# Designed miniproteins, single chains: the designs that were tried, part 7

Each design is a single chain, and the fold is of that chain. pLDDT is the mean over its residues in the fold that is shown.

## One batch from the design tools (miniprotein)

Design m210
Fold by ESMFold2-Fast:
Structure m210 (fold): chain A 92 residues (1-92)
Amino acid sequence: SQQAEAQAVLARLGLPVVPSLTLSQLLRREAEAEERVAKGYEELGDLELAKKEREHAEAFRRLAEENASAQEYLDFLEEVKKEHEEELAKRL
């Protein structure tokens, strides 16, 4: 179920149980978070990073629309995390 998939993600991330939460809701929240980051980069004048974060937001929305699994969510979250770490390293 969507709730079981959401709980699997929360468990893998070490986050507390939210019984009514669906995986689609988690994916949409991640998209909203990436859009907030994109806006922050725009305000700093970093249009390339803003574009990249909007691409991440759109990908999370597509996963929600395509009824993605917990594993697909976790795989993409790890990809996004690695891209953030690589970008941070370039600025050092």
Scores: mean pLDDT 83

Design m211
Fold by ESMFold2-Fast:
Structure m211 (fold): chain A 85 residues (1-85)
Amino acid sequence: DIQQKTQQSVQILNDAATQAQQSDNPVQASQIVVDAFNQVGSIVPQSQDIFTSSANMAQGAQGNNQAVSNLAIGTQTQVQNMSNS
């Protein structure tokens, strides 16, 4: 079940990164990624501090869709690595 939750989290973050990159509004792009981090934090509570930190960074990167998308991809990589270890 923890592996399934990790895969679900990876999918949520990947979708958020894609949506943020395609967004015409940097504020909406940041909000999409922040919402995804909060959702993933509820699925994997043991790593909630990582997702909270990433959400705060996404808020700070507001106005740069590429930076916000990169944060989602970077967090996705961390979640994937936890699943593979």
Scores: mean pLDDT 69

Design m212
Fold by ESMFold2-Fast:
Structure m212 (fold): chain A 81 residues (1-81)
Amino acid sequence: SAAEEQRRRDEEIVEEGLKKAEKIYEKLSKEERDAVLEEARAKVTAAQNNSDALDDDQLVEAVAWRYLGEKLLKEKAEEEA
């Protein structure tokens, strides 16, 4: 029961983050989106152990922005080459 409740909460947090990052997600590949989901879930779990961490949905959004930022930096580097 507690484990099912936690799983549902984690899924809701990830889904809320995805809604906020929907425009970001369309610029990511399936592999990049899967990586964002895995990292976001790991960070949500870590945040639940730290009271001073960001809100869980903000963590998911931040992970998505980090992946987009890395992709844009790679594209810029290729344009400068």
Scores: mean pLDDT 61

Design m213
Fold by ESMFold2-Fast:
Structure m213 (fold): chain A 73 residues (1-73)
Amino acid sequence: PSDDKIMAALRARGATEREVQAARFILEHRYEGLSDAAIAKKTGLSVSTVSRVIDMVEDTGSELGAEEQAAKA
């Protein structure tokens, strides 16, 4: 799914704008191998909040990806 769809789904699930902005940063930099601590330092969030946002992004991405595959079948 697109990054925009993931962010929209996060907002629908009650994520704050700060968490959505962190999710955008995570999606843009996910292939760089950044640790949770490095992401927390760059976004100004706690490591616990970053870990929570990563889990939300992964869960939402998996659900939307499964839905898109079902639509193609």
Scores: mean pLDDT 75

Design m214
Fold by ESMFold2-Fast:
Structure m214 (fold): chain A 72 residues (1-72)
Amino acid sequence: SNTEEYIKKYGKEKVEELAKAVKEAMERIKEVAAKEGEEAAREVARELLPELLALAKKLGLPDAVAAFEASL
């Protein structure tokens, strides 16, 4: 799996830290979309995606950096 490959390359702690942050961000975006609509969810995503990109860069996870840049 993608997660197992990343753990082998970069270490479990760094991969799990990013995975947790991504999960929390996606849950927040989904909650805002359900309660406040798509436009509000897009604004939250615009704030959270750069934070996730910065975290991926700080953790030294280049494959994750590339994936987030492609999603922005």
Scores: mean pLDDT 78

Design m215
Fold by ESMFold2-Fast:
Structure m215 (fold): chain A 116 residues (1-116)
Amino acid sequence: SASQAETDALLAQMQANLDQISSNTQQTSKNTEEAKAYADQISSDASAQKWADEAESNAKKSQSLLDESQKLYDEAQKDPAKAAQALAQIQANLQQVSDLTSQVSSIAGSIKAKAA
């Protein structure tokens, strides 16, 4: 039916966005580990320690958005009436995770430059 095809299309788009959130969250985690490793090399640099703490905070927020997005996707699969709202929220979560990934990448690069 047309409504089934529409639901399947929304679920497919949600899955694609969820895969991107997952990928970005993994990248944020890796960049956070790198930021911490460089901050440990310059343990007396208070700015580097604060930036490493910010990277960790952003990584935790990214993971929370991934967990929330997975729950929204699971709920939409069980109740198609929720699909359009779930997609909109997952798209908003993807934008936030993308921003967090960029911020943590910049933090890691800045600490690395100081540690060199």
Scores: mean pLDDT 91

Design m216
Fold by ESMFold2-Fast:
Structure m216 (fold): chain A 81 residues (1-81)
Amino acid sequence: EVEELIERLREAARARDLEKALETIDKLTEVAKKLPPQEALRAFLEAARAVYEALPEDDPVRQELLRKLEEAAREVREKLA
């Protein structure tokens, strides 16, 4: 479920486990492609918030994860047209 993936992402971000966090974002993206567009976008916004809260604002890991989430959200939005 989306909620489980968001919690997994928060835990990986807090642990600074970039590999696990990126894998979780990839899984979230796969799930989001099967959701209605508005729910898919909401899932990515909640995931971004989890990352934002897990890491300080000047952390390069946070910036990389937020960038990956933005790319994934754009990809899902473009495919749903």
Scores: mean pLDDT 80

Design m217
Fold by ESMFold2-Fast:
Structure m217 (fold): chain A 118 residues (1-118)
Amino acid sequence: MDDLLAAARRLRAALEKESEEAKKRMNLLLGDPNSKSKLAGLGHQLSHWVLTGELPNPEGVGNLSPAAFQRIVLLGDVEGMMKYLGLSREVAEAFLELLRASAGLRPSEVDAVVNSVF
């Protein structure tokens, strides 16, 4: 839980420093910028996406195969996140850290932590 809280705070701090275009791209991945439920569901959505190809926002992920996206997340491939999702380095690093820290947690646990940060 401390790692997820730290990762959520780091993502918030990275987003506050970024351009409006980087914020818009991140909002496409999360859905509506006010939709914390999509962020809370990321662990389940990543698993579902690997099995079915159905993304939380398919337009935001483009041409990534399930295996390629899973490899980017598991390996912490910051360059891959920047290249394929159009994220800045700082946002890509913070987002990968959040995805890794949310993996294996229940959506309600992720949501509780996200609601404490945002």
Scores: mean pLDDT 64

Design m218
Fold by ESMFold2-Fast:
Structure m218 (fold): chain A 91 residues (1-91)
Amino acid sequence: SLTPAQKEAFEHVKKALEYARKGDFPTAEEHAEKAIALDPRFSLPYEVLAFFYRLAGEFEKADEYLRKAASTPLPQEYLPFIKELEKEFLK
């Protein structure tokens, strides 16, 4: 199970993806940044930010966040929650 901070970080990732689907990328970025602040060891918010910056045409910033994601661990306790999230958003 996730710690309280990990649960909050994951909820912010869910909100980031929800706002991105609505086309509200500034609000999506705020939620991804909050997830990083809550658990800087969690790589997924960095991948999400890289994706948003690439869609915005900010390729240098996208590459920066991809490097941060690649060097950041993905704690295994997040994996079941990520699988459920992928089912919801990757239909």
Scores: mean pLDDT 84

Design m219
Fold by ESMFold2-Fast:
Structure m219 (fold): chain A 68 residues (1-68)
Amino acid sequence: MSPAEIRLLAAFLLKPRLSTREFAELMGISQATASRILRELEKRGIVKRERTRGGTVWSLTPLEERPP
């Protein structure tokens, strides 16, 4: 888990859905870098990619509570 993931989690507390542009602005990085990070996080199951009318939007993968 990277520092970027922690900031992404905090961002989703403010906005449940973030575009690549919004994530880039929040993190202070380029859209190209943000896109790469989000794609890797999606492959790890940390975020979900959804196609919307205005482009791609990302949201946190739901946490599943499973007591032992």
Scores: mean pLDDT 69

Design m220
Fold by ESMFold2-Fast:
Structure m220 (fold): chain A 91 residues (1-91)
Amino acid sequence: SLEEAIKLAEELIKEASGTVRRVAQGILDELKRAKELYEKGDKEGVRHELIHALFLTNVGIVEAYLEGNEKAVKLFRELHKKILEFDKEIE
């Protein structure tokens, strides 16, 4: 669900620092915007925000891997999966 994706992004922000934390914050901002658009019935807007968030999760995986943060890598992978599952449900 979208709420589960938001929770994972918040966990990433808590566990991470520097570039990884900034990427996680960007994802959280996109997911919160997607939630607002979903509540307004703007499915196209939701899809756009989720696609951008999916791109940022891939950036986060690479950055976390380069920093040796295995926990953040796992959380970004789980976040990517949750966003992709929600995107499929609304399209």
Scores: mean pLDDT 86

Design m221
Fold by ESMFold2-Fast:
Structure m221 (fold): chain A 115 residues (1-115)
Amino acid sequence: SKLREYARKLASLIPELSALPPEEQERIIERAVEDVLNNTPLPRIDPEQWPKLPPEEYAYLLLKAGLDYLALHDYDVEKALALAKELLEHYKKTNAHPAVIDFYEEVVRLLEKLA
């Protein structure tokens, strides 16, 4: 499926995920795919908590966010990227917490590598 194809592609581009053992990578990929299919929202995390997250949890959030944008736009990478860039620009203009800006900059970077 397109979802699993892009999940594996995005996972390979996330350093924190690609550094994990293969079994752990597959577990995180399956979690992200299942959560996208079930329309599970991203967990509500206070920005000050993001730097304290385990690397594997942060990697899951990046993967899930990228997949949500791709699924929302029927896997049109250019449209998903355009929306991610628009959201990042909004957070920069509204002086969002640096951790939020850093997160969405990384989501944009991942989607750019797919384009």
Scores: mean pLDDT 85

Design m222
Fold by ESMFold2-Fast:
Structure m222 (fold): chain A 62 residues (1-62)
Amino acid sequence: SAEDLLLQYLGAGRYEEAAQLLLQIGQDKANIILNKLRAAFGPAFDKQIDQVQALMETLAAE
């Protein structure tokens, strides 16, 4: 699934690929998935999600 692939990218430090995957599925759905991951994994995971969100903004601006 997209969630499983996203978790693999995050675990491998592949934040750009994670951001690209989320942009492909669309902003609204991406935000739902990211909020679900924040709730599931807690504050230690928040920094990784913040990195991905920052990359999504950078990639979307291009």
Scores: mean pLDDT 78

Design m223
Fold by ESMFold2-Fast:
Structure m223 (fold): chain A 59 residues (1-59)
Amino acid sequence: STLDDLLQQAYDDMLDLFRNRAPASEIVKLVTKYLKSLPPTSEATHRLGEALHRAREEA
């Protein structure tokens, strides 16, 4: 699904930023970009948060 594809891309992009020790400003820009691209639902926002958390832990 489009949502699953966006969340997978978000995870991959977030993981890359964390592994490269990107500044917080770059992480905020990426999260903001995905929030604007995702459907404005609590589920999509929650799953984005889960992807961010998983990327940080797996970096």
Scores: mean pLDDT 84

Design m224
Fold by ESMFold2-Fast:
Structure m224 (fold): chain A 69 residues (1-69)
Amino acid sequence: VPVKKEDNKYYITGEQAKKLGMQPGKNYVFKNGVFQREHKGAPGKGETLVTVTKDKAVISGEIVKELKK
């Protein structure tokens, strides 16, 4: 999945988020950089919560490391 660095933050584009089945305004769970499921609560151990906006999802540095493999 392409990752863009902008304003010292990491993003996937809204197009890439949609391709992964993610909808704007929802929260999704990643584990080791891999999309797992939609999640409405706090992430579990080893999981990262990603919030998708209309244009892009903000990604943590841990997920960026996995996506760059």
Scores: mean pLDDT 56

Design m225
Fold by ESMFold2-Fast:
Structure m225 (fold): chain A 100 residues (1-100)
Amino acid sequence: PLKVTGEQTEIKETNVQVTEFSAEGPSVLTVKVSTESGKEVKNGIFISETSARVVDIHTGEVVTEYGLPDGGRARLRVIYRATKKDYIPVKFEATVSPLP
């Protein structure tokens, strides 16, 4: 089974938006997060057996989607490029069955 663990950032004066999502072989995913002024966006990351996707949780809109290797271990690494101290970085880890 796939599962995702992590902590999300929430910023009231600026929003945190995932600006890049990529799969790094064989099963490592990298997520880049940046701030965007004037817009509040809350994104969820969903991983299936065949894909990883970033979704706007207010609208359900898919922002970005990547194919995953079958039966692999997926790990999300979040690169946080916010300039404010009050921003909390996020870290995600996803595993697929069976574990390597």
Scores: mean pLDDT 41

Design m226
Fold by ESMFold2-Fast:
Structure m226 (fold): chain A 101 residues (1-101)
Amino acid sequence: EEQEKIDKLLKEGKIREAIELAKTSDNPEILGRVAVEALKVPELAREGVHLLFDVTDPELIAEAILTAIENGLEDIVGPGFGFLSHRPEFVKASVLVAKKL
């Protein structure tokens, strides 16, 4: 149900509202999905990286990294990705990103 509300906000382009709703959720998958959408928007990219701090799914982390690269936001989010680089999930995500490129 919470995922349905977030999906609707993302579909309507209300990404900031989706971020605020996601912050109230303990669901790492919801956080990861909203982070991917935030990483398409330069003004929200840093907030998207902060959501990734609680994401444990390597596939969602990989999608977020690829999204940042594809949108030219790597310079904005690079420091945040650096803080995540020691996590096993982030290492696995980096391998997935390399295979996609």
Scores: mean pLDDT 78

Design m227
Fold by ESMFold2-Fast:
Structure m227 (fold): chain A 79 residues (1-79)
Amino acid sequence: MEELIRRLARRLGVEVTDEAVRALIELRKQLEELGLPTDEAVLEEAVLAAAIRAHERGRRTIEREDVEAIAPVLIKNLE
């Protein structure tokens, strides 16, 4: 899972912190507990959304705060 997250971030030309990787793993577990989709496409959407938020804030690095900010929106969109 960690290697997949880092590969997805690399494809987008962004870095990802260890804290952000952990937050994405936590998000996937939360989706699973809610009975929502947890496939690779959903993970790609989460990484892309977090990357866009990071970019909007002048960063090329996905931080935990970016994942936490997009998580509620992603969950709502999957319901």
Scores: mean pLDDT 84

Design m228
Fold by ESMFold2-Fast:
Structure m228 (fold): chain A 68 residues (1-68)
Amino acid sequence: DLEALGLYRPISDEEFEKRLEEAAKRIVSIEDPSRQAAVATAHALELMILTGRHVKWEEIDKKIEEIK
């Protein structure tokens, strides 16, 4: 468990939501749909690594659609 090793700190639901929204905003600026999908996948994995939470692809995709 990476959290037990001190590599991750638990974050609040608010901070998680902010990071998810920041990732979505960054992805929305990409015009190519294939590149956008690849970058979205990379950000989902990064968020899971940084937060120690499961991030559903749907959560990022939904935020992208809300921002557009």
Scores: mean pLDDT 64

Design m229
Fold by ESMFold2-Fast:
Structure m229 (fold): chain A 100 residues (1-100)
Amino acid sequence: SLMEELEELLRRAIELGEEAVELVKREHPEDAELIRKLESLLEIARAAFEAKRYEDALKAIATFVNTVREHYADDPRLQELARELEELLRRATELLKELA
């Protein structure tokens, strides 16, 4: 179903976001404030997803992606993960529109 596809895309986006946070912790361990912000955004996304508030989950993930794009423009691995997240968000947003 479209709902199952949306839930799968959001699960993958949250998992990819967790991978991005672990990469930031490894490559940029001094960025404690940004790491806390990114972890907080993923927690918001998870809570929204569990509550089936998919628009709120998408918004939190979009803010996460924008934060990675803005602060780690010179990190090609983080920019690649941000691009993969943007693709998942585009697909999830399209499915959400079809369900409305």
Scores: mean pLDDT 89

Design m230
Fold by ESMFold2-Fast:
Structure m230 (fold): chain A 78 residues (1-78)
Amino acid sequence: SDKEVARKAAEEILKLAEENGGVIPKSKLADILTKYAKEAKGPAGELLRAVAESLKNSDGKEVTLEQAREIAEALEKA
């Protein structure tokens, strides 16, 4: 289900942020979001694509663990 795909994306994002010392490279985060967006076709897939596009247009090269948690929470609500 789309909810299950969104949950897997959220879990992988949080795991990578923890493993990278509380930050995640935007390129890696965008790759994860794009991967799971291909598996989801409903609102969760649209949210995954929107977040990936937003990251591409944002400043900096990394996201913080706090930002990763916000993304994960948004995905869990989809």
Scores: mean pLDDT 77

Design m231
Fold by ESMFold2-Fast:
Structure m231 (fold): chain A 93 residues (1-93)
Amino acid sequence: MEYATATWLGHSGTAPVQEAKSLEEAAELLRRAAEELENSEGDFAVSLRFPLRVDGEEVPVEVNLAVSAEQRAEGAETLRSLAEAALEIAARE
């Protein structure tokens, strides 16, 4: 079972952990992170925590992604893909 945590670090310092109440909220946060990453310079990190239903049980999932400035576009696409995956899982419930 995978665990995920969300934290918006921006370009410096530690931000509070971003906790989503649902997969839809997690998807929205991931999409916003992708937009912020595309429009920023420097290193970026995302840590997101949200509930995922696995075998009828709600479990916390933590996604941690660190992206260098050189990988900005690739990191943004990864975040969007994760957001779409979260929405797809939510739609099946």
Scores: mean pLDDT 66

Design m232
Fold by ESMFold2-Fast:
Structure m232 (fold): chain A 59 residues (1-59)
Amino acid sequence: MRNPGVEYLMRRLLLSEEEAERLLTADDAELAQFSKQLGIPLPRLRALVEEARRLTAAA
């Protein structure tokens, strides 16, 4: 079974599994870079990643 947080990010952001895994473990600087690359405001991206991390912890 895939990591639920990775699956969540893949579905919401249309990312590859590798990109979703990187995003799930990203620090603040990496999140800022992803925000720019994906065209998603940093606060929104941070909220999505926090939800993904919550799903991962609950599994």
Scores: mean pLDDT 80

Design m233
Fold by ESMFold2-Fast:
Structure m233 (fold): chain A 85 residues (1-85)
Amino acid sequence: SAKREALLEKLNKKIQELVELYKEALRAGDIERARKLLELSVRLSKLQVRIQRATDPAELEALMREAEELLKEADEVIKEFEEEK
């Protein structure tokens, strides 16, 4: 599905962005910010794997909805950190 492929690409890009911000937070000595960014990247990575492996249509639809919600949460966290720089 084109929608599934597009979502997986969005997840991959967001995970990469979070990992880069995590490294930046570590260099700045901001351990709490680093921890939050890493936790989000792990959650998104696990969800990406589950979406790739899902064979049941109903399960896939639920996972895709969960991924969109988690992406919004990640965007809010990133926005907070960018506004403080």
Scores: mean pLDDT 85

Design m234
Fold by ESMFold2-Fast:
Structure m234 (fold): chain A 82 residues (1-82)
Amino acid sequence: MTPMLSLEKKLVEKYKAKDWEGIYEILGIKREELTPEQLKELEETLKELVELSKEPESQERVAKTTGLILRLIGIQLDVELA
């Protein structure tokens, strides 16, 4: 399993469990640091990640998962730089 697919699995498990504090801990962010727009993008990105996790492991899936993880890192960096 690639590191990106391992991270996807952890985030998907937390999302399905409605464990938002666990998601924030994995991403290294605090909910109160997020704007409403960033929170919406985070939720939408996690929903896309859940749907993508249903696909078989392939080079295309790894690339798409990496893109979604980079979006999550972008949100974290925006919080750190604010």
Scores: mean pLDDT 77

Design m235
Fold by ESMFold2-Fast:
Structure m235 (fold): chain A 90 residues (1-90)
Amino acid sequence: SAEKQAILAQLQQLYADTLAQFDATFAAKAASLTPEQRRLALAAREQFEGLYQQALQGIKDAKSVEEAQRILDAFRQGANELIQFVNSLP
């Protein structure tokens, strides 16, 4: 459906925007971070990439627009948590 295609487009755009924001913020902070803080940040980024692959497949497999929207909403929460985390680094 056109609505499900719009949800997929929103997922892909949100993923791209979130990684771009994460990468810019992380690059600005990386030199001042401890090795532990850098490792945790990169692990969080990798977890988010996994969440994206799961959300992408979940939306494709969704039986309704409402199910696809719930998956996008959950992914948006994960994106917000990732950005909040990288912004909280010193």
Scores: mean pLDDT 92

Design m236
Fold by ESMFold2-Fast:
Structure m236 (fold): chain A 99 residues (1-99)
Amino acid sequence: VLTKLSIDLVKIEKAVKAKSADAPTLITEFINKLKTLYYSEDPEHNFLVRYFLNPKNAKADRPSWVPFLELLDEIVRNNKSLTSGTLAELTSRLEEALK
């Protein structure tokens, strides 16, 4: 599961760096996957998503990723709808993380 999430994130990173028109679609699909795993009856899937999204796990090694992960966690944890504004904010935070 973590390996699959990491592969999906790398695809999103490449799309965002390339300023691809597909980036919002890939981000939306990724968030839907995270929500599915987070609200799964499998406690291991729930735990792995919570671990993946925890900004504290990134803060020491990848501090530039913390704002992105905080917003991603907020969206997944609260089951928030993805608006165009939310997708733009996520994309902006990921662009900053990738500098």
Scores: mean pLDDT 75

Design m237
Fold by ESMFold2-Fast:
Structure m237 (fold): chain A 110 residues (1-110)
Amino acid sequence: SSRERLWESIRILLEEIHRLSKALGKTPEEIGKLTEEIAKEKGLSEEQRKLLAEAAEKAARGDIEGALETVRKLVEELGVSLEDIYSVLREVVKRLSLELSERLRDERLR
């Protein structure tokens, strides 16, 4: 149940990455780079960071199912906890949401 809820929360974050990347006009590559940076700050290895960036890039393209399959590989093959994956993706969404809010504010002031 708690694990199922965490998987569902990760799916929602991946869907939010797609929505926010579209709204901001960000490329999948830009989303991948941001994800890798945040994952590095959270102490993930280079291999873990690259695969998590791949999942975020798939999400930015709207391939949510492919992104979830890549997250499953992170857990099963590279031993990344769902909590760490959630933490990184939540921070990606937070930074993108902040950028969108700042951009919308600046548009209203001009």
Scores: mean pLDDT 89

Design m238
Fold by ESMFold2-Fast:
Structure m238 (fold): chain A 92 residues (1-92)
Amino acid sequence: SEAEKKLEELYEGAYLVGKGKALLEVPPLYRHPVPEELRKKGEQLIKEGTAKIEEARKAAAPLVPEEKLEETIKKGYEDGYLDAVEELANLN
C-alpha cells in the first residue's frame, strides 16, 4: 500500500540518522577520536536521513496514526544505531 511504502521510507530515513549518530557518538564514548572520514560520513547520513524523515513523515501523516509514525522512526533509528555500533566494534 501507499502507507506501507511511506512508512518504509520513514524507517529508511530514521535508520540513516541512527547510523550517522552512532558514527559520531560511539568512538568518543570509548575515548577514541572520530576519524575525519567517519565524521563526514556520519554528518552526511544524518543530513540525508533527516531530509527523508521530513518528506516521508509529511506523506505518511494523512495515511497512518501519529503513534505509528513515531514507532517507525524509533525502530529505524535504533536499528541504524545498533548496526553502526556492530560495524564499529568489528573495526577494533
Scores: mean pLDDT 84

Design m239
Fold by ESMFold2-Fast:
Structure m239 (fold): chain A 93 residues (1-93)
Amino acid sequence: MKVSKEGLELEVEVALAVMEYSIAVRTGDAEGAAEAIRRLAELAIESLKSEDEEARQIVVDTARRTLEEATRSPDPLVREAAEEALERIEEAE
């Protein structure tokens, strides 16, 4: 597999977005959690344009895992954002 600087940057950005989501959930910040969810979707969609197949798979799989967890949130704002994010990723593939 080809390792690219842009692919590695996407992997770092998705990890940071997952951490931001986790922090928002732990602090009860529903708006912050929804923002992190939208960022995860944007990163997954951006990774689909990458020729780095390994980075693309890691970013998409990581984003989907976090978004699937978010669909189980007790907060309807977070659940709706996660459902929309998953749909956007599926449509972009």
Scores: mean pLDDT 82

Design m240
Fold by ESMFold2-Fast:
Structure m240 (fold): chain A 62 residues (1-62)
Amino acid sequence: SLEEIEEAFKSIPGVKDAKVEKIGDKYYVTLTVEKPLTPEQVQKLIEIAKKYNISEIDIKIE
C-alpha cells in the first residue's frame, strides 16, 4: 500500500513529509526534511527502503 510506505517514512524523526509514487513495478519516494538527516535517521531510511524495495529516494531540504 502506498499509504503504508508513506507512513513508514514519516515515522523517521526529521521527516516532515513523504510522497510515494508507483511506476510499473517500482516505487519512488520524495522526502521533505528541515535539515540533513543524522546517521541514525539515514540507517532507518535504508531499512525501510529495503523492506519495501524502493527504487529511488529523493530528499528535499526545506
Scores: mean pLDDT 84

Design m241
Fold by ESMFold2-Fast:
Formats: sequence, structure tokens, C-alpha cells
Structure m241 (fold): chain A 93 residues (1-93)
Amino acid sequence: MIKLSEEQQAAIRAKAEAAIEANREEIEERARELAEKARENNTVEQVAAAADLWDIAAETALYAAPSLEEAEREAVQSAVNSEILRLAAELAE
């Protein structure tokens, strides 16, 4: 586990939420693409495993929070990726 202070954890959550909202359209587009592929061929999990989900998550973290330290940027990237998977799963139903 990454040992972060309560203040650092709160800052990371706020930045992750801001990054998700700032890039909502891109996140929704990626989620729709994954859901469509899942409906045609595989489950959302299988499509996500084959797709490079880190591309948009990495770009979102970089552009929305360029001042983050590497560990904090990875946490934001993970949050964005999780939101894409969550939306894709909902859309695939």
C-alpha cells in the first residue's frame, strides 16, 4: 500500500474527480466503444484486457493534473480507468 497522508489522499480524490469531469466526453466515448465490442464479441472484461485502456487514462492524468507526482498521477490514472470500465459494464447491459 502507498502510505499517503489524509490530506494527500483527499487531494488525489479531488484531482481524480476533476480529471474525470474535465474529460467526461472522452471517458464516455471510450466506454461506449468497449461496450459495443463486448456486445458483439466478448465480455467487457475480455475487451478491456485486450484494449490499451491506459492510453486515455494516462493522457487524462497528464493533461488534467500535470503537476501531480508520479505516484499521485498513477492513482488518478487508475481512477479514470476504473470509471471507463464501470460505464462500459453499464452500457453493455
Scores: mean pLDDT 67

Design m242
Fold by ESMFold2-Fast:
Structure m242 (fold): chain A 81 residues (1-81)
Amino acid sequence: MVPLPTPLEQKVRELIEKYGEENTTDEEIAKELGVSVGTVKRAKERLDARIAERQAWYDALPPEQKALYDFILKQLEESLK
């Protein structure tokens, strides 16, 4: 079971996307969010673990279920605009 990312994890992702992975250090993220470097590292580890678990779950699905999942997800994303 893959839980939704926390607000902290979402903000970490947004900062990495905004500044680029190569230009974004754990210390810079920690300063922007007002948290410790250790908190940022743990959040990044949890994000990576969740992405890996979700990817492994998706990759393990039969092709028919992958196609259905992709179709449903696309429809939901379009409906929430």
Scores: mean pLDDT 71

Design m243
Fold by ESMFold2-Fast:
Structure m243 (fold): chain A 74 residues (1-74)
Amino acid sequence: SVADVQAEVRALLDETRDPEAVARHLVELIRRRGLSEEEVEQLAVGAYLYAAERLGEDAGLRLARIFRELWERE
């Protein structure tokens, strides 16, 4: 479910403190699970908001940018 992916992404961010690694992992999770475009948007927004809250706005924006770049290339 979307909630399960969000929980995994949040846990990874708390562990690594690395927005780039989290963005890459999120793209791989979405591809493996075959999620809809709406679910992808919810996950990307949720990951950005959590990263911004935990590590600051610049970290959230970095995560969102890397996620978008990787997602749009596919």
Scores: mean pLDDT 85

